Designed miniproteins, single chains. Designs and how they scored, part 89

Each design is a single chain, and the fold is of that chain. pLDDT is the mean over its residues in the fold that is shown.

## One batch from the design tools (miniprotein)

Design m3266
Fold by ESMFold2-Fast:
Structure m3266 (fold): chain A 75 residues (1-75)
Amino acid sequence: SAAELLAEAERLLEKAREYREEARRLRAEAEELLAKGDSPELREEARRLRLEAEILEGVAALLEGVAALLRKKAG
């Protein structure tokens, strides 16, 4: 039913929002590390955090895309 498709889309969007919040936290942590100093170790850790954030943003975008298709199918 349309209601079931919309409920599934909302669930996926909620999960996407959680991943985007986590990505924002990781990016903030990376910026804080870079503000503390200019060592190779801090730069590498910040790079890893930013990469993890990028992966989470990619997963969130995929979930948002699926949710959009479900909403379109619902009407």
Scores: mean pLDDT 91

Design m3267
Fold by ESMFold2-Fast:
Structure m3267 (fold): chain A 61 residues (1-61)
Amino acid sequence: DLIEKGKELIKQGKYEEAAKLYEKAIEENPNDKEAWHNLGVALAKAGKNDEAAEYVQKAQE
């Protein structure tokens, strides 16, 4: 599962790689709110706070 693999990468500090996996999860299922939220978290941890805020907001809709 892409979501679980992404979470494992976050634990390893591989935030950019985690973001890529969550992006693929969104491509497969654009209605997956968990994927949108996790992408936002990964981007925030990578220092991309403006992008992170956008994806976190999208996850709440």
Scores: mean pLDDT 77

Design m3268
Fold by ESMFold2-Fast:
Structure m3268 (fold): chain A 73 residues (1-73)
Amino acid sequence: MKKLEGDIYLALALIFLTLAKKYPDENTVEMLEKAIELARKAYELFEEAGDTDGANQAREVIKEAEELLEKVK
């Protein structure tokens, strides 16, 4: 079940990251912070499940969201 939970958190993180990238507005910082939180949760779940591909995808989402957050702060 942890892999499925990781997949769900990763999907949500990608939605928030995509919204922040495609439709930047007054909520962009909040969307990026949510993406980071969700992707970190996904990373933990994938690591526990031994899903290296999922963990790597979550790490990339965290990195991209953090880089964008630095640019908008």
Scores: mean pLDDT 82

Design m3269
Fold by ESMFold2-Fast:
Structure m3269 (fold): chain A 82 residues (1-82)
Amino acid sequence: AAATPAQREAAARAAAAYLKENNAVAVAGLGSVEDGVFRLVLKVKNEETGEESYVTVTVGPDGTATVREASEEEKAALEAHM
């Protein structure tokens, strides 16, 4: 199933806040939905250091967004999509 508009908006807001707080930009992204949970895996680049990292934004059915470090499987899935 596709993510709801509310989940996509919540994920976008959480991602934007994370990027601003960490002086980073998103260079790639992969979204998926499983059991009503939207996961957005992002490859981000720090604008100060040029270092790249991976984060996952998770939005539950209630619209609550959280940001965490991406798992190795999530990183591999995003890299395969690129």
Scores: mean pLDDT 84

Design m3270
Fold by ESMFold2-Fast:
Structure m3270 (fold): chain A 65 residues (1-65)
Amino acid sequence: GPVQERVAVHELVTDLGLPREVAEELVRLAKEGASEEELVERLQAHGVPRDEAVRAARGLLAAAK
């Protein structure tokens, strides 16, 4: 829901150093049905290490449900 989405954006910006627009785009993609693999690839393209990207992608998908 909106609170979980807001928390996910905040964590992506604060913990992973992503630009806010990128964090918001990742939340949108998860809500639109992006796969874990697609989210991981996007996160890695922005410099997030694979282990952190997998954790973040799973959190995004959980927030989107």
Scores: mean pLDDT 83

Design m3271
Fold by ESMFold2-Fast:
Structure m3271 (fold): chain A 58 residues (1-58)
Amino acid sequence: GAAEARRQEIEEVNREIAEKLREIGDKLDEALEEARKIDGGNHADMELVIKLFSEKSK
């Protein structure tokens, strides 16, 4: 019925939102790991993360 169709649509939207949030988290984790490989955890990794976060928050 219409109620079931609406519930499925809401569930699909929620799934898409969760997937996008996971992708953002994955990219941040990748950036942190790459920065750690380059500088061994120096302050440059924080600057890289901030830069990537700023790019994503446009």
Scores: mean pLDDT 70

Design m3272
Fold by ESMFold2-Fast:
Structure m3272 (fold): chain A 98 residues (1-98)
Amino acid sequence: MEAASRDAESSARAARGAAERAREGERVAAAGAAAAIAGAGALAGLLASGEATEEQLEEAEAAVREGARAARLGGEGDAEGAARGAEAAAEEAREAAE
C-alpha cells in the first residue's frame, strides 16, 4: 500500500510536466500569431506609403506566412517548430518595418 502513495506522487509530477509543456506550446503559438499580425501591419503600411520596394513587400509577406505557420504548429503541439517559426517571423517583420 505504500507503493500507491509513490505512484500518486509520480503521476502528479508527470501531470505538472505535461501542463508546463502545453502552456509553453500555447505561449509560442501566441508569439507566432503576434508576429503574423506585425507582418500584416508592416505590409499594410508599406502599401499605404506607395514607396515599398519589392524586397520590403517580400519580407512583410514572409513574416505573415511564417508567423501563421508558427501559430498552427504551436496549436498542433510542435512547440520547437512553432518557436523557430515565431523567431523567423519576428525577424522578417522587424526588417520589413525598418
Scores: mean pLDDT 65

Design m3273
Fold by ESMFold2-Fast:
Parts: C-alpha cells; sequence; structure tokens
Structure m3273 (fold): chain A 64 residues (1-64)
C-alpha cells in the first residue's frame, strides 16, 4: 500500500516537472531488481506512451 502511494505521488510530481526520462529510468531500475513487479512494467509502459514511444510501450505491456 505505502509503496503504491509513493509511486503515484512520485509519478505525478515528476510528470508535472516534465521529468519523464527520470521516471522511465526509475521504473527500469525497479523491473531490473524485480522483474515480477507487474505494476512497474505497466507504469513504464504508460510513461513510454506519454513520451511517444508507442512500440516500446506495447512491448512492456506484454511483459506485465
Amino acid sequence: MGREVARELLTSFLLSEGKLDELIAYYQALIAEDPNDSEAWLKLAELLEKQGKLDEAEAYRKKA
């Protein structure tokens, strides 16, 4: 629960600051440490879609 709230707040904050690249790097590090974290894969896909990388986003959604 606390981790999900922290992720949502961090995501919203960094998006408002325009730091998509930092958010993408953060979630890539999370899935490297825990490849079974489906929420991290889904969040990374959403961030890639916001950045316009639709093909990469689709690949990450398939892993989630």
Scores: mean pLDDT 74

Design m3274
Fold by ESMFold2-Fast:
Structure m3274 (fold): chain A 95 residues (1-95)
Amino acid sequence: LRKKAEEHEELGKRYYAEGQALLAKAQQDPANAASYYQRAYEKFMEASTHFSMAAYYYDLSGDKEKQEKAAKKAMEATRQYTAALAASRAARAAA
């Protein structure tokens, strides 16, 4: 279970980093911002799912500290994909 938690945590970190890179691309290329925000939304949703799964498996393994950290990362990823989706919709409406 701890090994599954670590695998999901690592995937969550990778998707989160990809989401952040796509947000940076949206800022650099306003003409294509809606597309980059949509892709960032997808990456942050993947990150949220994997961090939530990591928290679940850490809970099952009795690792309360890592469960709480993974749960906080899942919440942060949820905040990021909500913002990215809103930004994507706003960018399309402005065009």
Scores: mean pLDDT 88

Design m3275
Fold by ESMFold2-Fast:
Structure m3275 (fold): chain A 64 residues (1-64)
Amino acid sequence: EEIRKKVRELTDKAIKYAEEGNWEQAEKYLKEARELADKTDDVETHNIVIAAEIRIIGLKIEKE
């Protein structure tokens, strides 16, 4: 579905920025992905956002 594809694109961008240490951009794209996912009842789309959040938190802890 179109929304799921867009959420994947946004979470991929968020993770990329987090890997670069750009937390401001990572948080921005993660927020956009979450807002888009909240418009659907698609469990898979919500799981994509949750997985990205876990990954970004892990990266943040690792870089501290």
Scores: mean pLDDT 81

Design m3276
Fold by ESMFold2-Fast:
Structure m3276 (fold): chain A 93 residues (1-93)
Amino acid sequence: MEEEKKRKELAKELKELHKELKEAIKNKDEKKVKELIEKAAELFTKLAKEKGLDISKEEYLKALEIEVKALAGTKDEEVEELAKPLREELEKR
């Protein structure tokens, strides 16, 4: 029961962090973007341990970094496509 509550709280925190990350990217706040990426990666690692997700912290960090670069100023179509599957996988787990 406590573990279920903890997992739901971690999932909510991840969703809020992603919202804040998008806002920070729009505002071009590089310092906040870095802070949110690190925090999201730590929360993802905890959530992955609780739910048995197949995605590693390193893969999650890499995808987030690619997504941030694409949104912040890199117009690489391949970068956006690469981040998309990870986002979908995270939502299904």
Scores: mean pLDDT 61

Design m3277
Fold by ESMFold2-Fast:
Structure m3277 (fold): chain A 68 residues (1-68)
Amino acid sequence: KIEELIKKVFEVGKEAEEKATDPAERQRIANLTVAGILRAIGSYLEGNEEEAIKDLEDTIKELKEMAA
């Protein structure tokens, strides 16, 4: 479950980076992707699996907004 969401975050992040027109925007997207995953891992390690899932879902939403 979490593994599938992490894969989706990377997939959406890559799509957003490919749509970005300049290196600074690509870096921002890459940073958001990594930060979202690290936040989710932190929640998961604290035993908050529901929060980890929410962190990943929120990150996917933010990345999709940046790609639009």
Scores: mean pLDDT 80

Design m3278
Fold by ESMFold2-Fast:
Structure m3278 (fold): chain A 61 residues (1-61)
Amino acid sequence: EAHNNLGNALAALGRHWEAAAAYGQAIALKPNDAEAHNNLAVALEKAGRADLAAAQRELAA
């Protein structure tokens, strides 16, 4: 939860790469967290990594 909240704050500031790292930590603690996978996908798209974003969306489904 704390890492997901940190990711949301970083994304709101436009710090998409740092947001992706925070969401990655949330997933490491809770691998089946669909919200964190979806949030990571959005952050990766905004950071220019659409390939990685597609993979995270599949894991969120």
Scores: mean pLDDT 76

Design m3279
Fold by ESMFold2-Fast:
Structure m3279 (fold): chain A 59 residues (1-59)
Amino acid sequence: MSEEQKRELIEEVKRIIEENNGVLSMSTLARLAKKYGISRSELLRLIQRHIGSVTFVSE
């Protein structure tokens, strides 16, 4: 993906985490991965690298 798309993705993830008190649902993770055309594993690596530790929940 482009650097611009990567930045947009990270900003969207940060916003969702902030709005949900530090929590990211697995369904939201799957939706974001599909939206940006990457695997869930790749999205998790991006989150780890740019945001750090995040609490994940199953809905």
Scores: mean pLDDT 79

Design m3281
Fold by ESMFold2-Fast:
Structure m3281 (fold): chain A 61 residues (1-61)
Amino acid sequence: MLSKEQRQRGIQFLLDNRGKTFTAQQLADAMGLRGPNAVTIARRFFEEFKSRVPTLDISLA
């Protein structure tokens, strides 16, 4: 589903925004995701990443 480049941009965005609250749309934009499913894909990516790194201080608005 996600390209390697999109996944890497997503990881970098989350690391750069530690301790901050951001929207799923902002994450989708940072990852280069387009179309009607962009926000849903970004939200799923965030939840999967958060589950693997539960100590990382990141949150969705």
Scores: mean pLDDT 82

Design m3282
Fold by ESMFold2-Fast:
Structure m3282 (fold): chain A 71 residues (1-71)
Amino acid sequence: MDEAEFEAEVRTALALIEYGIAKANDASPEELREIAERLRKTADEVAPLSPGHAAQIREIADELEKLAEEK
């Protein structure tokens, strides 16, 4: 695996873990939005390494924002 692809994969896995923890712990709307903002910044950093992984991270951020809106 390319080092850049591996880095992108690890960052995507961490984003999924953070999403899972936030959802399981019923995180506040403010916490969900903060995590989403951090993940969008991570996606921007990952985009030059792997556009596909960056897109996945952005989808996770979008789901966090939806959870915040539903509260």
Scores: mean pLDDT 83

Design m3283
Fold by ESMFold2-Fast:
Structure m3283 (fold): chain A 61 residues (1-61)
Amino acid sequence: SVEQRIAELQAEIDRLTAEINAIVDRSLAAGRPPTPEELARIKELNDRQVALQAELDALRA
């Protein structure tokens, strides 16, 4: 169902947000900026969130 797919997309977006926050929190706790690898991972996760958000918005249209 559309409702089930919306719930799945929201859960996936929340998981991606949690992973981004964990990377940021790890660098902050260490008193250092994120590494190039961490920044690349954050970008990958953000790009995935944008794609999932677009799908979510289309289902809510």
Scores: mean pLDDT 89

Design m3284
Fold by ESMFold2-Fast:
Structure m3284 (fold): chain A 80 residues (1-80)
Amino acid sequence: AEEARKEAVENLRKALDALSQGDWDTAAEYLEKAAEAFRKAGDEVGASIAERMAQIARDKPDEFERGVIAVGAAVLIATA
């Protein structure tokens, strides 16, 4: 059961790495994968947050950057 949560964290780390390089498209892909992994782990809150971040990354890069800073912290708290 912990494998899905570990997969979510791994994808979240890859998304953060892509964001540090300004690659919004790659970040969105990893956030989508993280959302699916959170859902498999039974973490509906983490999944919803990650899905929202991915959607923002696809639609609004500026809003995505601010959203990741705020919501990323919330996801880390929710997955503790």
Scores: mean pLDDT 70

Design m3285
Fold by ESMFold2-Fast:
Formats: structure tokens, C-alpha cells, sequence
Structure m3285 (fold): chain A 86 residues (1-86)
């Protein structure tokens, strides 16, 4: 169902944003280094993509593969955002 797919994509993006915010807050609090936060984000994103590959449609699996291919770039962007926070 198109509505269910749109809701699932929105929920996935919301979870990624929430995880990024959590990790940024922990870096600012001195609980994590920027590198540790980057690794934790990458691991969470891999887990989410793997879940989509198990239960998703063929189109969703293709999106997950494309997302995983961009994971190093996404991690690098997140690390730059953490550097901006100082």
C-alpha cells in the first residue's frame, strides 16, 4: 500500500534524525567521542537497512542497497556536523 510505504519511509527518517540528535547530545555532554558517535550511527543505519531488506518490497530493498552504498558519505557528513558543534 502506497500510504503504508510513505509512512514507513517517514518513520525510518524520523528514527535516523532522532538517533543523530541523541548522539550529538551525548558528544556535547562528553559521553561519546565524535568517532564513537559516528560508528554508533552507522551501526544503527545498517541494522535499519537490514530490517528493510528482510521485510521490504523489491523497491524498498533496492533503496536499502543504495542507502548502504552511501553510508560512508553519510557518516562523514555526520562527523562534520559534530565538528561544527565543537
Amino acid sequence: MAAALEAERAAFLARVAAREAELKARVEAGELSAEEAGEALAAALVEAAEAVRRIGSEEERADAEAFLAKLPESKAKFLKQLEELK
Scores: mean pLDDT 72

Design m3286
Fold by ESMFold2-Fast:
Structure m3286 (fold): chain A 57 residues (1-57)
Amino acid sequence: SAREELARRLLSEEQLELNREIGRKLRDIGEAVEEALRRKRRGEPEEKIVVGEGVVG
């Protein structure tokens, strides 16, 4: 009844907050994984090019 709905709402809110945090971390991890996969697909686990970079930070 009404109390059960209130409990559901509270749980929902807590889950929403947790989901937001998890979502953020998952996003970061997903990006890293995707990039690693991309590199592996090209057959380049690591680049050893001399004077061929331009990444800062």
Scores: mean pLDDT 66

Design m3287
Fold by ESMFold2-Fast:
Structure m3287 (fold): chain A 69 residues (1-69)
Amino acid sequence: SPEERVARVEALGEKGTLENVDELIAALHDPDPAVREAAKRALGKIVLDPSVPKEVRQKAAEALSQLPD
C-alpha cells in the first residue's frame, strides 16, 4: 500500500547509507505522490545531516537537483 511505502521511505531516511539513498531515489519515481514527497523529505534530511558521509550526502543532493520542482 502507499502507506506502507511512505513508512519504509521515512525509515530509510533515518539512516543515510548509500543503499538507502538508492532506494529513496527510486521512490522519487513512485506512482503515489505521497511516497514521492516522503522520498524528497527523506533525501533532504540526509543532505543536511553532518553525520552522513559527504559522498552519500552529495548523491542525495544530486538526485534532488535533477527534479523539475
Scores: mean pLDDT 83

Design m3288
Fold by ESMFold2-Fast:
Order: sequence, then structure tokens, then C-alpha cells
Structure m3288 (fold): chain A 55 residues (1-55)
Amino acid sequence: MPTPEQRAGGIAFAEGLLRGGASDEVVIQGLMRQGGFSREEAEAAVAEAKARLGL
């Protein structure tokens, strides 16, 4: 389970990729490979990033 700091970093990473036009799956895979997130945790981070971006 990521720390609150790792989760915040993951959300910021997801926001950057989504602004660049990346798909949800690309962001999920990036968080899992580089951030040590589980799929469920990565999906939650992507959902939060989308909410923050108004997507």
C-alpha cells in the first residue's frame, strides 16, 4: 500500500500524463511499474487525477 506521499506523487504523475492525452490504461501501467502501486491503487489514483482535472 503506498504512503500518503507516494499516493500524492502518483496522482500528480497521473495528472501530467492525462493532460498529455495518455489513456487511463497507460497511466495505470506506469503507476504499477514505476510507483509500486497495485492495479486497484493505480485506478484510484487515476480517478482522483481525473476529478482534479475536471475530466
Scores: mean pLDDT 79

Design m3289
Fold by ESMFold2-Fast:
Structure m3289 (fold): chain A 68 residues (1-68)
Amino acid sequence: SKEAEKLFEEGQAAANAGDYEKAAEYFEKALSLDPENTEALTLLALVYKKLGKEEKAKEYEEKKKKVK
């Protein structure tokens, strides 16, 4: 999961730059490789909330609940 780690880091960098669409893309790719990364699930849900995509945000919140 070194690739998943890199994608997660790229997602954080994009979010820090205020590019929430790009951050969502990186976090989604990270989760495709590591679906149980609860930190990525949390951040992706928050990013979708900032983008006004409430259904997507809820989807990742529910996925996070199932990991625990």
Scores: mean pLDDT 84

Design m3290
Fold by ESMFold2-Fast:
Structure m3290 (fold): chain A 76 residues (1-76)
Amino acid sequence: STDEKIEELLAKMEALTEQALASTDLNIVRAQLEVVRKLGQEAVELTTDPLKREEIRAFVERRIAAIEAHLAALEA
């Protein structure tokens, strides 16, 4: 079902976020960030309920922000 696909995308995004935050390799972190952006966008686009879409969007934005902050710290 669509709900199962969304759950799978969010689970993959979370796993990749954990991998990115554990890495000190700039190339790996950048690559993982781009994959997380794509998975998050797909999850949001598949979500038709407005309230669930907003919750998923907020979750995705928090994960992306965490990876971006980690990347910025590694580049400093």
Scores: mean pLDDT 88

Design m3291
Fold by ESMFold2-Fast:
Structure m3291 (fold): chain A 60 residues (1-60)
Amino acid sequence: SLKEAVIKAAELIEEGKEEEARKYLKEKLPSLTDDQIEAIIKLIKEKGAKKFKEEVEKQA
């Protein structure tokens, strides 16, 4: 699901694995454009992985 994919991406970014997060999002969310995936990565980096995961969990 979208929620699971973005949470996993946030965890990878927290570990410093930004390239793996990008590849993971492209694989799990193939309907998203490269620009949309990059926007998600930037949002995670700006908010911080912990804060981003908390917000995603609260919206479920």
Scores: mean pLDDT 81

Design m3292
Fold by ESMFold2-Fast:
Structure m3292 (fold): chain A 74 residues (1-74)
Amino acid sequence: MVEELVKQLTDPDEKVRLEAAAQLGKLGDPAAIEPLVKLLSDPDPAVRLAAMLALHEISRTNEAAREAIRRFAA
């Protein structure tokens, strides 16, 4: 599941990328942190927002996610 969603983060369709980011946030798997951080640079603002929300959800239960978000924001 996580591997398929991570692949969808690089889909040419922005809607697919947005939906994949939201699903990864709900799963809370730390393997999604790095791909989601890269997605914060996506040209589509809705996709960037989805990545931010997904990272926030993962960070609620994972210290590594909090560190990754902090470093990217700095």
Scores: mean pLDDT 77

Design m3293
Fold by ESMFold2-Fast:
Structure m3293 (fold): chain A 85 residues (1-85)
Amino acid sequence: MTLDQIVKFFKDSYDRYGVYYLTSVKNVDGKVANNIVLGLGLDVSDPEKSAQRIYDLGNDTLLENLTKIPGVDETVAQSIIDAIS
Protein backbone atom coordinates (compact mmCIF):
# COMPACT_ATOMS: atom_id res chain seq x y z
CA MET A 1 0.00 0.00 0.00
CA THR A 2 1.47 3.37 -1.05
CA LEU A 3 0.87 6.84 0.42
CA ASP A 4 -0.59 7.90 -2.97
CA GLN A 5 -3.26 5.14 -2.75
CA ILE A 6 -4.27 6.22 0.78
CA VAL A 7 -4.36 9.93 -0.21
CA LYS A 8 -6.52 9.11 -3.27
CA PHE A 9 -8.99 7.10 -1.16
CA PHE A 10 -9.39 9.85 1.49
CA LYS A 11 -9.65 12.68 -1.08
CA ASP A 12 -12.26 10.83 -3.17
CA SER A 13 -14.26 9.92 -0.03
CA TYR A 14 -14.01 13.43 1.48
CA ASP A 15 -15.30 14.96 -1.79
CA ARG A 16 -18.43 12.73 -1.54
CA TYR A 17 -19.01 12.50 2.25
CA GLY A 18 -17.14 15.48 3.76
CA VAL A 19 -16.02 15.10 7.40
CA TYR A 20 -17.80 11.68 7.50
CA TYR A 21 -15.57 10.26 4.74
CA LEU A 22 -14.73 7.11 6.81
CA THR A 23 -18.44 6.08 6.64
CA SER A 24 -17.74 5.28 2.95
CA VAL A 25 -16.06 2.11 4.33
CA LYS A 26 -18.24 -1.00 4.70
CA ASN A 27 -19.34 -1.66 8.34
CA VAL A 28 -18.20 1.83 9.51
CA ASP A 29 -21.04 3.96 10.94
CA GLY A 30 -20.71 7.51 12.33
CA LYS A 31 -19.88 6.36 15.87
CA VAL A 32 -17.16 3.94 14.70
CA ALA A 33 -15.80 6.62 12.30
CA ASN A 34 -15.53 9.09 15.22
CA ASN A 35 -13.75 6.46 17.38
CA ILE A 36 -11.23 5.81 14.55
CA VAL A 37 -10.58 9.56 14.09
CA LEU A 38 -9.93 10.02 17.83
CA GLY A 39 -8.04 6.72 18.28
CA LEU A 40 -5.62 7.30 15.38
CA GLY A 41 -5.35 11.10 15.80
CA LEU A 42 -6.79 11.87 12.35
CA ASP A 43 -7.90 15.30 11.10
CA VAL A 44 -11.44 14.97 9.66
CA SER A 45 -11.05 18.28 7.75
CA ASP A 46 -7.73 17.33 6.08
CA PRO A 47 -7.80 14.05 4.09
CA GLU A 48 -4.11 14.37 3.06
CA LYS A 49 -3.01 14.78 6.71
CA SER A 50 -5.23 11.81 7.69
CA ALA A 51 -3.66 9.70 4.91
CA GLN A 52 -0.12 10.67 5.99
CA ARG A 53 -0.95 9.71 9.61
CA ILE A 54 -2.16 6.24 8.55
CA TYR A 55 0.91 5.78 6.32
CA ASP A 56 3.22 6.81 9.21
CA LEU A 57 1.59 4.17 11.47
CA GLY A 58 2.76 1.50 8.99
CA ASN A 59 0.92 -1.26 7.14
CA ASP A 60 2.11 -4.09 9.45
CA THR A 61 0.76 -2.39 12.61
CA LEU A 62 -2.38 -0.77 11.14
CA LEU A 63 -4.65 -3.80 11.78
CA GLU A 64 -3.41 -4.07 15.39
CA ASN A 65 -3.82 -0.31 16.01
CA LEU A 66 -7.34 -0.31 14.49
CA THR A 67 -8.55 -3.29 16.59
CA LYS A 68 -7.56 -1.44 19.81
CA ILE A 69 -10.16 1.26 19.00
CA PRO A 70 -13.60 0.86 20.71
CA GLY A 71 -16.18 -0.49 18.24
CA VAL A 72 -13.51 -1.69 15.74
CA ASP A 73 -13.30 -5.47 15.50
CA GLU A 74 -11.09 -7.40 13.04
CA THR A 75 -13.83 -7.32 10.35
CA VAL A 76 -14.19 -3.51 10.53
CA ALA A 77 -10.38 -3.06 10.62
CA GLN A 78 -9.95 -5.31 7.54
CA SER A 79 -12.70 -3.36 5.69
CA ILE A 80 -10.72 -0.13 6.30
CA ILE A 81 -7.42 -1.70 5.13
CA ASP A 82 -9.14 -3.11 2.00
CA ALA A 83 -10.67 0.33 1.21
CA ILE A 84 -7.25 2.10 1.29
CA SER A 85 -5.28 -0.68 -0.50
Scores: mean pLDDT 74

Design m3294
Fold by ESMFold2-Fast:
Order: structure tokens, then C-alpha cells, then sequence
Structure m3294 (fold): chain A 56 residues (1-56)
């Protein structure tokens, strides 16, 4: 949803502000880890949805 995209943008902005003293390479690594965490959370939500359907 649009709200999720706006929240993601704000979280990225906060990460960049927090780590602005790091090298661009280090900042890229932090952002890559953040993106990976988001994908993992999406997979967890899909797995929970499947389990909920199985329980119901």
C-alpha cells in the first residue's frame, strides 16, 4: 500500500541520517540489510497467513 511505501521512505531517511558519517559503501551495506529484512518480514507474513488459513 501507499502508506507502507511512505513509512519505508521515512525509515530509509532516518537510517541515512543516523549513519551519514559512514562511507558510501557502509551505507549501501546498511540499506541492503534493511531491504533483506523487509523481504524476510514479507515471507513471515505469508507463512503466518497460510498457517492461519490451515487453523481456520
Amino acid sequence: SMEEEELDAKRRERLLERYKDLTPEQIASVLAQYDKARENMKKIREELKKKKEELS
Scores: mean pLDDT 76

Design m3295
Fold by ESMFold2-Fast:
Structure m3295 (fold): chain A 108 residues (1-108)
Amino acid sequence: SLADELIRKAKEALEKGNYEEAVKYAQQAIDIDPNNPEAYLLLGIAYYKMGDYEKAIQAFEKAVKLAEERGDKELATRAYQLLAIVYEKMGDTEKAREALEKARELAK
C-alpha cells in the first residue's frame, strides 16, 4: 500500500540520519492510516533523535495504544523500551522503570 511505502521511506530516512525527512514520511503515513502503530513508532524515534523528547513520548504512547489494540506484542514491547529510554534521558527514573516492566511483561 501507499502507507507501507511511506513507512519504508521513513525507515530509510532514519537509517541515513535524515530525521526531519523521517518525520515527514511518518506523518504522511499517519494521514493515510491514523491507526498504524508502526508510523507512530517511527515518528517517535525521529523526534527522539532530534531531541524533541516530549513529542517522542506522545508518539510512542500512541504507538503502544495502537499496537496493544492490534495485539502486536512485538511492536508494543519495542515502543515501551523506547519510552523507557526517553524517560531516562529526561531523568524520570520512575516512568522509565514502569515502561521497562511493561516491556518485560509483553516479551514473555
Scores: mean pLDDT 91

Design m3297
Fold by ESMFold2-Fast:
Structure m3297 (fold): chain A 92 residues (1-92)
Amino acid sequence: SILKSIAIVLQLIGLQLDGAEITVEVEGDTVTITATNLNEQQIKTMLAIAESLRSLGAEVKVEIEGDKVTITASGLDEDTLSLLKTLAEELK
């Protein structure tokens, strides 16, 4: 769902506005989202984003290291990849 893909982007923007440091990298069909400076609620938001990506058909790996969460997602559709690539460029 395009609405679900938009919701993921808005959640990432919200985390950035709330002081999280977010990087998004897109290589082929693989997206790596790294967020640092996270509180407990923001970690839960990142886990919800990972679950949303899985529900879009992606294969998702999550790594948590203290206040840092890394999400690696592969097999996303072109529309979702395009939205995340646009976000990656805006966060530079």
Scores: mean pLDDT 86

Design m3298
Fold by ESMFold2-Fast:
Structure m3298 (fold): chain A 87 residues (1-87)
Amino acid sequence: AAEREALAAKWRELAALFREAARVLAPEDPEAAAKLEEVARLLEEAARAIAAGDLEAAEALAAEAQAILADPEVAAAFRRALARLRA
């Protein structure tokens, strides 16, 4: 269904954003960059689960990504990366 495909596409776009954030952050903060890459990987897996119709698996993968982003240092690093991408 177009609905699942559209939703999966949005999650892939979000994963790409985290991957790009990790790339620009890696020279300054390789540890935070690695965590943002893990978030991107989890979101890409969630997108595949959504496309397959496995919403329960997608929710579990999204929860793992949210747990990583709940770390204030990781969240701050992501905000720094977004500011650079906006400049």
Scores: mean pLDDT 85

Design m3299
Fold by ESMFold2-Fast:
Structure m3299 (fold): chain A 66 residues (1-66)
Amino acid sequence: GVEKAIEALKKLLEKVPEEAKPLIEKAIEALKAGDYETAKKALAELAKLVPPELYPLLKEAVEGLA
C-alpha cells in the first residue's frame, strides 16, 4: 500500500545519489497528497537515476502503488 511505498522511498533517499533525492521527495509528497499520477511519473524518472543495486527497493515502492 501507499504507506509501504513511502517507507521504501525513505530508505532509497538515504542511499541514492544527490541528483535523485528531489525525485524521491517529490514522489513522497505526491503520495501523501493522494496524487498518484504525479507519484508514478516521479518514480519513472527516478528509475533512470537509481543504481542497479537499489532496484529491489525501487520495486517495493512501485509495487506499493499497484
Scores: mean pLDDT 80

Design m3300
Fold by ESMFold2-Fast:
Structure m3300 (fold): chain A 85 residues (1-85)
Amino acid sequence: SKLEKALELLDKIAPELTPEELRRYVARFGAAAGSPVGMREAADIVGDPKAREALEAFKAGDYDRFREIQNEILDELIKELEKRL
């Protein structure tokens, strides 16, 4: 799955990351996994405006919008991680 691919890519680059970079990637991975906690961390730690929009959608019960943004975050995360290899 795309989520398994993101985890494998993150695991491969993790040893080369600073603790701050790793924290930011872990937050983005949590958001990509559809965790509301991960989405909040992506909004707060990374400053991702899409993650903030997803949280507002979740709070409003708009789970379709939450899933759309989750998928966008996952695709962007995979693309960025692949570029670092």
Scores: mean pLDDT 87

Design m3301
Fold by ESMFold2-Fast:
Formats: sequence, structure tokens, C-alpha cells
Structure m3301 (fold): chain A 70 residues (1-70)
Amino acid sequence: SLEEAMAAVAEAARRGLERALPPEEAARVAAEVERLLREAARALEAGDFETAERHAREAEALVREALARA
């Protein structure tokens, strides 16, 4: 489900960023990922699946790019 995918992105961000980036940078990226996932969750609750999926994909891309930069 989209909710499970969002939870997986949050978990991957928390574990991956902590291992790959300095603590301050990891916290900053994690906060942005959390913001995007909160927006996705709100859209999902409102029945706006397209917006929820877009924000979830943006969060996933942000994690991927941050880890690639590390």
C-alpha cells in the first residue's frame, strides 16, 4: 500500500542518512523527508492519491540523492 511505502521511505531515510551523513546534515535531510511524508499522509487522508504519491516519490528521491552524495 502507499502507506506501507511511505513508512518504508521514512525508515530507510532514518537508518541510511544516519550511517552516510554527518549528524547535522542527516537531521536536516530527515526533517525535509518527514515534512514531505506528512504532506503525503494528509493528501492520502483527504483522498488525493495523486498528490500523496507525488510527495512520497519526492521524499524517496530526496533520500536516494542524499545517499548518492554521501
Scores: mean pLDDT 83

Design m3302
Fold by ESMFold2-Fast:
Structure m3302 (fold): chain A 63 residues (1-63)
Amino acid sequence: ELDELTAYSERLAAVIREAEAAGLTPEQVIEKYKPVFPEKEAERIAKLLEAHRAGRADARAQG
């Protein structure tokens, strides 16, 4: 349901944020959390990490 999807999205965002603070690569984050997420979510996480990396590169260039 929507509540579960919202909670899951927030958890993914928190994982990405923590990984960035720790200086982890997208591959390391996926490997670390792969057992926790089903295969479908692993692919979603990969896409979110890729988008986050692209966003960080853009912010770095502007800031």
Scores: mean pLDDT 63

Design m3303
Fold by ESMFold2-Fast:
Structure m3303 (fold): chain A 89 residues (1-89)
Amino acid sequence: SEEEEKEKEYGDKMIELAKKVLELLKKKGAKEEDIKTIEEAIKILEKVKEGKEPNEKEKEILKKAEEIIKRFVEENPEEVRKMLEELKK
């Protein structure tokens, strides 16, 4: 039960992080395809939090979202640093 509670808390933080990245991507005028991929990934993460296991197609979307976020972090390290500081409070 403690492991399950920790996983839910971690899931909440990951969803919040993804939502903040989505807002920054929209502000920066990122590709519409990248924005849609992050929005789909957030929906999948919400379902995973509710106990649904992602299917193969959903896993591919999560992998694409991870690559988009990783690229964004590499290109915008200062903005990501400020975002992470806000999440710690």
Scores: mean pLDDT 76

